Designed miniproteins, single chains, continued (3). Designs and how they scored, part 63

Each design is a single chain, and the fold is of that chain. pLDDT is the mean over its residues in the fold that is shown.

## One batch from the design tools (miniprotein)

Design m10179
Fold by ESMFold2-Fast:
Structure m10179 (fold): chain A 85 residues (1-85)
Amino acid sequence: TLTITVTGADGKTVTVTVTPAVDETISVPLKELGAQVEVIRRADGSYVITVTSSDGSETTVTTTSSTVNITLPTAKTIEDAKKLL
């Protein structure tokens, strides 16, 4: 079981709890943030969490913890884009 707390650019916070099986992808819409979270549980016990913001930007976090906090970037004014690629 994984508890994910997502904080949007405006400071709005949404918490979701998911229990993915190994190699299962769970998608949860975060209507208050205009975002979507996708969780994949890997065979090594890690979780890959991708949050897609309303502007189409993605934040990806890998964790082995049962609780994770993800803060979405505040627009273009602070912090550059993650640029995973």
Scores: mean pLDDT 73

Design m10180
Fold by ESMFold2-Fast:
Structure m10180 (fold): chain A 74 residues (1-74)
Amino acid sequence: SLVDEVKALVEEFEKFYEEHRDSLGVAVAKYAEEMLEQAREMLRRVEEDPSLAERAKRNLLAMKEVFESLVAEE
C-alpha cells in the first residue's frame, strides 16, 4: 500500500542517516536530524489519515534527494 511505501521511505532515511552520521559535520548532522524528525511526523500523520500518504511520499522523496546531496558535498 502507499502507507507501506511511506513507512519504507522513512526506514530508508533512518538507515541512510545512521550510515552517514559519523562522517557529517555537526551542523549538517543537526539539519539531517531535523529532517528525520519531520519524516517521522509525516509517517505518524499518514498512519492516522492514509489520504495524506501520496503527498507524504512526494515530500519524503524530496527530503531524501536533499540529504543525499548534503552527504555528497561533504
Scores: mean pLDDT 79

Design m10181
Fold by ESMFold2-Fast:
Structure m10181 (fold): chain A 93 residues (1-93)
Amino acid sequence: SELNEEEEIEKLKERLFELTLKLKLQEGEISEEEALEQLEAYFEATKGPEAAAKARQEMLNFIANPLDAEEQEELKKEIKLIEEELKKLEEKK
């Protein structure tokens, strides 16, 4: 792999966070306002305000284009695969 283990873990955690918020929005577990607030806070803290603004725009595009049942199941599968990969990487010596 071209990424070191810590960089790979960080990227997977970021992806998992984004996908988990999208799934919670799709299932009605979180409001649009709460999801945007959490997303912006995460990206501002990790990558700065320009990255937070970009992430907000991408989330607004997701909200405008809700997933169908097949896409929602694919999202759930992607989340599970990322969780399994993170567990594997965190247990690696």
Scores: mean pLDDT 82

Design m10182
Fold by ESMFold2-Fast:
Structure m10182 (fold): chain A 87 residues (1-87)
Amino acid sequence: MKEDEEAKKQAEKDKALAEEVERRALAGELSPEELREYAEQFEADAKELLEWAGKHSSETGKVLMEAAGVNLRAARLAGGQAMRLER
């Protein structure tokens, strides 16, 4: 109950941050260093969300898996842009 609520709130925060960073990356507002740091953060967040998805209710698991997907997408975008800007 409380763990499901906390997991959902964390997923919402992780998703919102990933979407905002993706927007800023596409706008060219982030340095290569910031892009690398965010890529690493989003990969770690996605891994945690996927681990939680297996431990919570099916409804909570869907929210966590969706947030993980958004974080993985943002990580790939940020990492790709960092590589392009550094070279």
Scores: mean pLDDT 82

Design m10183
Fold by ESMFold2-Fast:
Formats: structure tokens, C-alpha cells, sequence
Structure m10183 (fold): chain A 73 residues (1-73)
């Protein structure tokens, strides 16, 4: 429906806006931590954690989207 499409669009925009706010800090923290990494295993774990943090705005927006769609019922 048009309403679900609009909710999806707004959810994506909110996630991207949140990512724009947090991405510079996440990138800075990743770079600082990566400079202290001594093993490949530590680098892999750090990369996984950084990817999780980058995903958080989308996970939050998805939860909000699901709530908004449920409220249409």
C-alpha cells in the first residue's frame, strides 16, 4: 500500500540521517583501535564490531518501521 511505501521511505531516510551523525565517530574509533591491533584475529573481530555499529541505525529504523506498520492494523 502507499502508506507502507511511505513508512519504508521515511524509515530509510531516518537510518541514513542517523548513520551520517554516528559514522564519523565510528570511523575514528575504528581507525584508532586498528592502529593498536597486533594480530589478524584482532583485526577481524574489530571489523565485525565496527560493521555491527554501522548496522545499528538500520536495525533501530527497522524496529520503528515494524511498529508503525503494526499500528496501521
Amino acid sequence: SPEIKQIAKESRQKALERLDEVQPKIQKEHKEKLSKVKTLEEAIRLTAETLRKIGEPFDEAYAERQKRVAELK
Scores: mean pLDDT 84

Design m10184
Fold by ESMFold2-Fast:
Structure m10184 (fold): chain A 113 residues (1-113)
Amino acid sequence: MVEVPTGRALGAGAGAAIAGGKNVASDMSPETREKALEAAKKLGIEPESVAVRLVPDPRHPGLRRVALAITDKKTGKTYAASLLVPADTRPEDLSDEDIEKLVEGAKKAAEKR
């Protein structure tokens, strides 16, 4: 909560704490999103939502995870997978093959549940 409200109940101090946990939450470029949607469609998934994020991995301090989540409209299932990459990897450095592997891995993982 805000100690000095500016514009609403959540201000700069509280807003920074909320946003700080999501420092890489929106690493999805339009190109990366389009690649993920096409890969999902190729696998028979009808995507309701797609998210791709680069998140630091506390177990591997030189690497980060590319995390992908897709929600299927038909089944309501969420398909999720991740890949370890160097910490300097950018969203635009992800190839079509990397995105396709993430979507395939996510589908296979969900089908085992």
Scores: mean pLDDT 63

Design m10185
Fold by ESMFold2-Fast:
Structure m10185 (fold): chain A 80 residues (1-80)
Amino acid sequence: SAVEKALQAAADYLIEKLRNASKEAGDEAVRLFREAREKAQRGEMTVDEINAMTVKALEIVEKGKGSGGEEAAQRLRELL
């Protein structure tokens, strides 16, 4: 579905960016992705809402650069 494709694209992009994030920023980005995925699984999420979540997660990662985001990237892979 379009929603599943949007989630996969969001995950792929976030995994790349999470490598340069702090642990705290990475954990928050994964939390946002997890909430969106759970809502999508219930049919309660649109492609536009997934894209909006992705933008918010990227803003968090961009503001919170550092180390320790690799663990968050691994957790996000495990959600796919």
Scores: mean pLDDT 84

Design m10186
Fold by ESMFold2-Fast:
Structure m10186 (fold): chain A 66 residues (1-66)
Amino acid sequence: APVKLTDEQVKLLEEAAAALNRGDYDRFREIVEKLREHAKTLPEDEQKVLLSIIDRLEAAAERRRA
């Protein structure tokens, strides 16, 4: 079942996608690291969902960089 993300997590994900769209990989990295720190504070199931979304964003960034 989909896990409900917080408004802050959604905003950070949107900011990461916007940074990636403009090629700002430094900003993208900063936001991803912040999301990973938030993930560490979550229960295991919620952490897995957020990390999965982060991994998909990093894969998209690598495709654009490569």
Scores: mean pLDDT 76

Design m10187
Fold by ESMFold2-Fast:
Structure m10187 (fold): chain A 70 residues (1-70)
Amino acid sequence: SLFASAEEIEKAALGNLEKARELAKTDPVKASVYLTAAGVLITAADIAGHTEVAEKLRERYREVAKEVDA
């Protein structure tokens, strides 16, 4: 497959979302970069057919995005 496994994508996306949340108040520019990376990974999961994983990650993404854009 040209795409990583569901497990690899989920781990990478969650890592980026965690870093974005951590940096949201102290470095919103870096937080935005990590949030963008997570968004790309979630889109890759959906394109690869990992729809359930992508939906779960999108819920987390929306929560983190609210903190970064606050």
Scores: mean pLDDT 82

Design m10188
Fold by ESMFold2-Fast:
Structure m10188 (fold): chain A 92 residues (1-92)
Amino acid sequence: SLKEQVKRLTIAQLKLVAVETELDILEKALEKIPKEEAEKMLKTIRIDLEYVREVVDEALASDDPDIRALAERMRRRLEEAERRLEEIEKKV
């Protein structure tokens, strides 16, 4: 159980880092990216954020306080990434 939770959290954290990097690129270079490519990137980001949300929600229900603390930090990053995604989607 704990080993699988750590594995899922690791994957979610890597996806969150990738999303944050992609959002940085979109925010800085949106005008230089073709609309079709921007839309594909936004779709991939949304799928990755949905995975992160699922893992974070599961981890927040953990009996392990260290796992819950990590999940709470990831939840704040997730909420910020979702806000940034919504703002970019309004411009595409």
Scores: mean pLDDT 88

Design m10189
Fold by ESMFold2-Fast:
Structure m10189 (fold): chain A 90 residues (1-90)
Amino acid sequence: MSKEELDDEVKLALAYMYAAIGLNLARQGDGEGAVEAFKKALEIAKSIKNPELRKEAYEVIAQTAERGRELLPEYKEEFDKVLEEAKKLA
């Protein structure tokens, strides 16, 4: 495993972590925190150089943000922006 490969795998794990944090915050009613966690996951996903790992990151962000949107309809517009970005880049 090269440093570049290791960096991409670490970034994928971080994207999963922030997506999970976002969903957990949404379940707790913290819409602002949830949206910020998903935005952080998107920025990490964008930095992944391997296209398959990057696609996987976008897919998990989209799936978890969609659930967050269902949990907190008042933050629908912000979650929709995350979803549109993730689906466009997947």
Scores: mean pLDDT 83

Design m10190
Fold by ESMFold2-Fast:
Structure m10190 (fold): chain A 87 residues (1-87)
Amino acid sequence: SAAAEARRRVQRLVSESVGRILRELGDKLQELLELLKKGEITEEEAAEKMSAFAKAVLDAAVARERAELARAGLDDALADLDAIEAA
């Protein structure tokens, strides 16, 4: 059913979004730890950069999910329209 497909799509988008966020945060943390080890930044600067990056990633992820859900809704509506025109 369309409702079952919509639920699967939302679940997949949520799972993929979490995976992307964790990967981006992990990569940034590793980058900042390397800079800290080299003495190029302070612990305070590393914490501030990590906090700012985490906020930006979360804000961007919310915007991406909203856009993807809107596109998914449009695709489902277009598929329904095509089915009606074919009948």
Scores: mean pLDDT 72

Design m10191
Fold by ESMFold2-Fast:
Structure m10191 (fold): chain A 87 residues (1-87)
Amino acid sequence: LEELLEKLREVLRAAGVPERTIELTVELLRENPAISDEELREALREAGVSEEDILKVLVALRLVREGLSVEEILERLPALVEEERAR
């Protein structure tokens, strides 16, 4: 879990997500490592996180869970965030 959380922090920080949002996301994942996308989205939204940052968090977490490297995630993140936004 800690290795996953450190990788997630690196990705989100490089993607311009505010540190407060990164720490909140890490806290939520420590409390529930199996948290769903819907639960995470609602928790972040209630905390006042922007939709853009929520999309970055959800996409980055999905890719981290799939085992992609920080570099691979950062390359794919902009396109996947746009794809998620179009839904």
Scores: mean pLDDT 81

Design m10192
Fold by ESMFold2-Fast:
Structure m10192 (fold): chain A 65 residues (1-65)
Amino acid sequence: SLELAKEELLGLARMAESVGLISGRLEGDTLVLTYDESSELGQKVAEKLKEVAEELGLKVEVVAK
């Protein structure tokens, strides 16, 4: 279901955040994912999460630091 898919996506985002690949915050109804510009893995993880979230109809922005 869409609800289970959203929960799984949030779980993946929290796991990536826990290992320092990304950080996430909510701004209104938009999830903002930040990655280190020097980290190719962090960039790919953030971009992949954005693709999945957009397929689910969620608002996501990806930001480099």
Scores: mean pLDDT 76

Design m10193
Fold by ESMFold2-Fast:
Structure m10193 (fold): chain A 96 residues (1-96)
Amino acid sequence: HMEEVEKLKKETDELIEQMRKASDEAVEYIRKGDAGKAAEAMRKMDELYQKAVENAEKIKELDPELGEKYINKVDEARQEAFERVRKALDEEAAKS
């Protein structure tokens, strides 16, 4: 039980980190004007978010209080990552 929770925590933290890296990739491709690679990185962000949510829900089944904290952590990381991508898109659109 405890070992399963610790494994899920580690996997969720790794997925959050991968989502942040994918957002870095998306921002770089947006700035380079590579729309195809930017879209690919943004799709990867969504896939990683879904996996992180699934893991956080599994934590919640085993430890409801910790699971809610992890769901919030995943949602906050997603909001930050997508806001960062939005800002990069807005900045490129504003360039003459």
Scores: mean pLDDT 87

Design m10194
Fold by ESMFold2-Fast:
Structure m10194 (fold): chain A 100 residues (1-100)
Amino acid sequence: KKKLIEALFELGVASLSIAMAIIEIKRGDVEGALEFLERAIESLERAYKIYPREDVKKALELTKKAKEALKKGDVEKALELLEKAQEYLSKAEKELEAEL
């Protein structure tokens, strides 16, 4: 159960980081958004190593794709991918909380 709590903590950090990245994108701060996306990716990678789940893996892949889209200046695609990543994260957090 300690691993479950550690994974939930990392998913929480990833969720907050993605939300902050979306705010920075909407403000036009691409550099700030990229910093938050890097934090989200690191937290998702740690969560997946601690407690491997397909929904966490999908959130990680979508967040990485969003970072690349943002680097190319495709703001609309980045936001779409981050919204989908948040859906997978929400599912993972809800199901893992039920296992506590």
Scores: mean pLDDT 89

Design m10195
Fold by ESMFold2-Fast:
Structure m10195 (fold): chain A 120 residues (1-120)
Amino acid sequence: MEKLREFAERAGGAEALRRVLLDSVPTTVKLIEEAKKNGKYEELVELARRHLDRIAADLGLSEEDVQAMYRALDEILEKTEDELVERIRNATPAEIAAMTLASIALQNAYLELKRKEEEK
């Protein structure tokens, strides 16, 4: 969790990231539901995991920090909007960092899916 804490400090602090995450919840939930509706949920999840692996390598994260990011991704994918809001409000600084990186990975995965659809 040490590298995740360093990331939060570099990004303006955990409370700034918490605000950004809370503001993004409706968009994140909508993105996931659209992927499910279009039969692309499995591809979105696989791409998000690949983006997490790249983020982990670029930041030099430990195996423990990588597992924290995978847990955060699973929570984002499985929780309702209200459950995500409550989780984010009660999250520790390290959990906020993990959720932020998971959210970035998911957003990048969604953009990659849209790009692939345009090419087909």
Scores: mean pLDDT 82

Design m10196
Fold by ESMFold2-Fast:
Structure m10196 (fold): chain A 69 residues (1-69)
Amino acid sequence: MEELLEEARRLLRELAALVPDATEAQIEAALETISKLDEEKQKRVLEGMRQALALGPLGARVALHDLSK
């Protein structure tokens, strides 16, 4: 559980690095959302974030926006 949240924080920071307007508040909101999910859903979100990073800045922007709701 703790390891999944640390990996999520790392991936969120990598996504934020590709998005010029990304804020610490968005990263924390996304992490809070992920922390409320069960482990299976957390793993799916982490996989989605890795795929968004592979798509570059556009994928990163969409993923960060969706997770920070």
Scores: mean pLDDT 80

Design m10197
Fold by ESMFold2-Fast:
Structure m10197 (fold): chain A 99 residues (1-99)
Amino acid sequence: MKLKPLTPEQARAELAGLQALVDEVTKLSDELIKAIKEGNFEEAKKLYRKLAPKLVAATISAVGFILEARDTDPELAAQAEALRQKILEIGKKVDEALK
């Protein structure tokens, strides 16, 4: 019924991977928004193709980690929730830039 809980080593490794992915999508989103504002739509299309799959992957990883860690390590789950909120904010900023 319950999934086997992550070991502390696995939990730290997954959270570190999620943090790295969020840092990468943050950088790509900033570059994308800049390209849109500068009217460089060819670069914007290229950056969006790189960002979109990573943003989806970051969301899946954040939700998965929260569900796995919330019963075993609530502090790590809270850190993952903060990263999930940052992913949502990035998505909103991209949507606003595309108007």
Scores: mean pLDDT 82

Design m10198
Fold by ESMFold2-Fast:
Structure m10198 (fold): chain A 86 residues (1-86)
Amino acid sequence: MSRYRTIVQSFMNGMRSLIDRGQMTPDQISRFNRIVDMFRGSRTVDDYMFVLGQMLSIFRDIGVTVTSTDPSVVNMINTALRVYRG
């Protein structure tokens, strides 16, 4: 299992927790379900980075700041935001 897959799965678990607490709108949940489908089809680093960028966009819309004490995860977040932005 890829390290990228494991990190992306952790972010997905965090977003599921927000859904369970009723902190996401129906539109945000619909976007998350689309991302779950993308994640199931993901095979490459670029696929996982794209999925992460999509999730980070939803976290931003909710007003949740995502961060990590792991420099590798911070770098992954910054890269995903760059890829998602264009």
Scores: mean pLDDT 80

Design m10199
Fold by ESMFold2-Fast:
Structure m10199 (fold): chain A 92 residues (1-92)
Amino acid sequence: SGVVEALRKLLVEKALAEGKPELAKEIEEMDDEKILDLFVEEVKKLPEHAALSDETLRELIRAQYEAAQNNLADEVQERFLPLARRAEEEAA
């Protein structure tokens, strides 16, 4: 349940920082696809991304999302399972 929720939070924080609380509330009520579309529009404002199509940017964002989820799963497995086992051993 990770990257779209993180993007939503980032866009809400940006809207609030810009003094747009009505926009922040609207972003909280958007579906996941609308959040991705809104993020693509923000990324397109950067000169280094202006040459890419909306479809290409959306695919790149989705690919980065999937890669981030896979990396997070591996980090949870490697970092948190040993700590949970130590906590169980110390509580026994």
Scores: mean pLDDT 62

Design m10200
Fold by ESMFold2-Fast:
Structure m10200 (fold): chain A 94 residues (1-94)
Amino acid sequence: SNEEILEEVTKRLQEVNKELVEKYPEEAEKIERFVLAVYTVTSHGLSQGLSAEEIVARVRERAELILATMSPELAAEARKHLDEILARLREMMA
């Protein structure tokens, strides 16, 4: 069910992108980079057969580099959404 996991992550990332761009339109490019990074690292990790713990660690590492460039308010909301997405990833891979 790597396909089902990636579909769920993609759906949630699309919802996050829409919500955050509506609230922070001036930071749309940073939001897009964040969403793409989470998607790309997750997709790659699943394709390589990595554990949930390894995927989560790699996603967090890449995402934090982008979150550091965001306003504090956007970074806090993006981090909250990331935590929810990664919790769901762990549940689906359990």
Scores: mean pLDDT 91

Design m10201
Fold by ESMFold2-Fast:
Structure m10201 (fold): chain A 99 residues (1-99)
Amino acid sequence: MKAELEKLYEEKYKEYLDLYLKAGYSEERAKVLAEVEALIETAFEAEKQGLYDLALEYLEKAKEIVEEALKKGIISEKDAKALLTMLDVAAEEIRAKAA
């Protein structure tokens, strides 16, 4: 990852992790949701910089994390469906801008 984007990812991960833990989420669920949110925010920053391929890579990584968390029972099917739908829409929008 580009150094500035890696730093943004780490900052956003810590921010969202704290937010979810304070909201009463379990540590395991909070970590998964924080990682997904941090990747999404980092993808949108990459998009703003015109780094469309990199933005799509971050969204694909977030999708893999959601699918694995669902398989392990860390998140609900409802949570996973909502996140996967949003990630697919975001990826389609970025692909449209890259074309």
Scores: mean pLDDT 86

Design m10202
Fold by ESMFold2-Fast:
Structure m10202 (fold): chain A 68 residues (1-68)
Amino acid sequence: LSGTILTAGGELAKYEGLSFEKGVEAALEGKRLIEEGVSLEEAAKRLAEKYGISMKGALGAAQAGAAS
């Protein structure tokens, strides 16, 4: 796993109430969506809905995925 994904997982755990494992999962899901050609905005929306997190947190996860 990249340091960027691990950092995003920790931030989602801290600010969005996810476990660290779920935060890392969300960041990896974001990476997969971006690699599949989904936009940052649409990836963030799907992550927010799937994980029950804020759009701000989901956007951060999608951005970490894009950078990894």
Scores: mean pLDDT 81

Design m10203
Fold by ESMFold2-Fast:
Structure m10203 (fold): chain A 90 residues (1-90)
Amino acid sequence: STDPAYQAFLDAEVRAALAAMRYGILKKYNGSLEELEAAVAEMEAAVAAGRAALAQITDPALRAQAEAELAAMEEALALYKKELEELKKK
């Protein structure tokens, strides 16, 4: 069956994707700053969980895939954090 660490990574990736989707919807439809901050905080927690799961993946091919996916999620999270900082200045 699937490596439990890789499954934990996939669970974290889904959680991060849902948080990113919520952030996008809230941003598009004029959500509050508090709601945007909550969505980004949830994405940050999910990305951290993904990094912890990645450290436990022993299969080199699955780990390489997970590393690439985590890097993409971390880039998106950094962008959203920067957007929030700009919104807070208004």
Scores: mean pLDDT 89

Design m10204
Fold by ESMFold2-Fast:
Structure m10204 (fold): chain A 89 residues (1-89)
Amino acid sequence: DEIIKKLEEITEKILSRTSSPLDQAVISRLADELKKVIREKPETEDELIQKINEVLNKIKKEYGLTASQEKLVNELVEETKEVIRSYYE
């Protein structure tokens, strides 16, 4: 719950920096996919981080991202990883 809440806050922050509907669609889909893997509650931090990296790679392959879109999706993923690391002991 708290990790999901932080992910939603990060997502809104990133969405506020773009006016492009295409950028917003990519960011929103990435956030939804990240919420799915977090809700699976993997046993270890490393397993969760691996699944998050797999989601990022999937989005990059599906959308053929521009350089600016890659920066936004990379930032969302990296900030999400920081939140996860802060919650795992």
Scores: mean pLDDT 82

Design m10205
Fold by ESMFold2-Fast:
Structure m10205 (fold): chain A 80 residues (1-80)
Amino acid sequence: SERAAQLLREESDRFSYLSELYAQLAKQKGSERYAYLSDLYQEISERLRALAEQRPSVEEALQAITDLLNEAAKKVKEYL
């Protein structure tokens, strides 16, 4: 679905933006934690972009976004 692909691309762009913000914070503060978050959000962005290249349904796209957000939350908790 083109609508599903657009949704995944928009979310990918959002996570890419967050990755860049945390990369800047990591440089400013010398923080490994912010560097980790930058890398994590970049990985999520790339995975969402790859999924957009497939022919996902809207339901599949929403599930993938939900799963990636849950995975990110778990990784952040484990890093703390």
Scores: mean pLDDT 83

Design m10206
Fold by ESMFold2-Fast:
Structure m10206 (fold): chain A 69 residues (1-69)
Amino acid sequence: SFEAELSDALLRMIAAVEEDPERRERIIEWIESHRGQVLSDEEILEGMREHGYVPPKMDQPLAELIKKA
């Protein structure tokens, strides 16, 4: 589904931008635990921040990165 494709795109993005293996693993685990759920962009970013993601590292909005993936 589109939601599954979205999760895969987020996983690829995090693997590319997060160099800390422990933070990467926590973020990936959080994304996987929410596969199939309807989440807003704000909810996704909030959950990722809770698991160590730093949004200011990104020059592009999340939606633009997902479109490119």
Scores: mean pLDDT 58

Design m10207
Fold by ESMFold2-Fast:
Structure m10207 (fold): chain A 116 residues (1-116)
Amino acid sequence: GLEEVLIKAGKLILETFENKDYEKFKKKLTEELGFSEELVDAIINTLKLIEEKKLPPNEELYTTLSAIDYILKALEELKKYAEENNDLETVKKVEELIKKFEELKKKILKIIEELK
């Protein structure tokens, strides 16, 4: 179901943030989980923004927000799954990553408000 797909996506997001194997990430999400290339590329670009401590260009603000919203949903489902399985190490890693994406989202929303 949707929850199972989100948990698998969350695991791949966490793994890829640590190992930076974007090629494996794209292949698994597109070929095994049926995600669009556009969504996966947006997620990869968003992961790179966190790693490089950068903001997206103005043309990509809304695409990046959509990617962040998906990433947060996947990470929240992974966190819930890890808590139910008493996997405290994964819970801690997911919470740290959620915080980074929430901080990026807040910065992007501030830019959008300033551009109005």
Scores: mean pLDDT 89

Design m10208
Fold by ESMFold2-Fast:
Structure m10208 (fold): chain A 61 residues (1-61)
Amino acid sequence: ALSREQRSALTPVRYAIAQGDLEGARRYAESHPEDLVLQAYVAEQEGRDDEAAAIRAAAEA
């Protein structure tokens, strides 16, 4: 489990990933499709580094 300090500083997706709940993180990202930074972060945590890089480039364009 994360400390209270770490939990306060994290988004719901970052918290879920830190707990090993990658499926929960993915579902949260799916409910926010307009948040490309969030999409890229989840893709990177799933080991889809090339896809994550492409999404990050799109988010910054």
Scores: mean pLDDT 67

Design m10209
Fold by ESMFold2-Fast:
Structure m10209 (fold): chain A 103 residues (1-103)
Amino acid sequence: MEEEKRRQAEYDAWRAELEAIATSPEGLARAQEILDLVRKAKSKEEFAEGLAEKYGLPRERVLRLIDRTGIEATGRILAASVAQGRTPQQTVDDLLAAEEALA
């Protein structure tokens, strides 16, 4: 009950942030889908599977991002990027290319 109330408040705040930065209604809708996936996921594997189902993102690539930053941070990066007009695929590819360049 208390944990659910805190999570709802956090998700409501995140929703408001996405509305503020969204460059299109389509981008906002996709960002809200990613927020829903974060909210419903009980494991990193569930979140990766949700992204694979909706956007065709490679599970292994998403899991690598989650292992570094966690589910919420990975979801926030993806949601912000798609709200601003990027595809989820472009965002994942850009983040993994940056990781490879720094390694």
Scores: mean pLDDT 77

Design m10210
Fold by ESMFold2-Fast:
Parts: structure tokens; C-alpha cells; sequence
Structure m10210 (fold): chain A 99 residues (1-99)
């Protein structure tokens, strides 16, 4: 269950990133967003190695795309866009966990 472990760690970091954005701590928000990307990358490689359905890989990939966009929004000072992308990333990770 390495995939489930990494996906749950990613959700924890994404939630902490949202909390940091709301607190105005952009450095902590970017750090947690980057940690979520590391865990999503590990989940993707583990899912591929375990032969999970392509739909799971696609959901993880979409979550990673939204985290990248969230980091870009944070770097440009767009807190609202960052929160929206982080929330969408959590939704895709949760969908991957339900499959």
C-alpha cells in the first residue's frame, strides 16, 4: 500500500499549504506544496510499478499539474488562485484513493 501512503501524505501537505496561505505564510505554503509534489511523484511511480489502472495515474498527474499551478500562483502573490488549485489537487488525490 505504498501508493495509498504517499497519496495520504500528499493530502496532508496540501491541507497544510492551504492553511499557510490563509495565514499569509507564503514560504510555508510553497514548502508544503513542494512536499506534496514529492509525495505525488512517489505515488505515481509506485502506482506504475504495482500495475494500477491508467485512470489512477491520470488522476495523480492532474493533481501534480494543479500543485504546479498553485506554486506559480503563490510566487505571483495570487492567494485565491493558489487555494483553488490546491483544493482541486486534493479532489484529484481523493478520487485516486477511491479507485
Amino acid sequence: MEVEKYLKEAIEHLQRAIEAVKAGDLDAAIRHARESLVNLGKAYEAAKKEGLPEEVLQLIDKAMEHVVEAIRALESGDADAAIEHLQKAIEYVKKALEL
Scores: mean pLDDT 90

Design m10211
Fold by ESMFold2-Fast:
Structure m10211 (fold): chain A 74 residues (1-74)
Amino acid sequence: DEAKELLSKYKPGYEKEIAKILAEEQNITDEETIEIMAGIIGKDLEEWIKDPSLLDENPENAKKVLDALKKVLE
């Protein structure tokens, strides 16, 4: 299960790099918006680590965040 493997490699602070990747893909350059995105992403990742079934509640969002996490880990 690739999603569970990626989640096991997450560390606090990675949400900032994920937010930067996702912001760049959306042409978002506002630092305050990127910081808010990082907070949301960090919360989502921590909740998914505690309960991986939550990945199925919004699979499109989960896929985008996990794809960005995979880029951070490369």
Scores: mean pLDDT 81

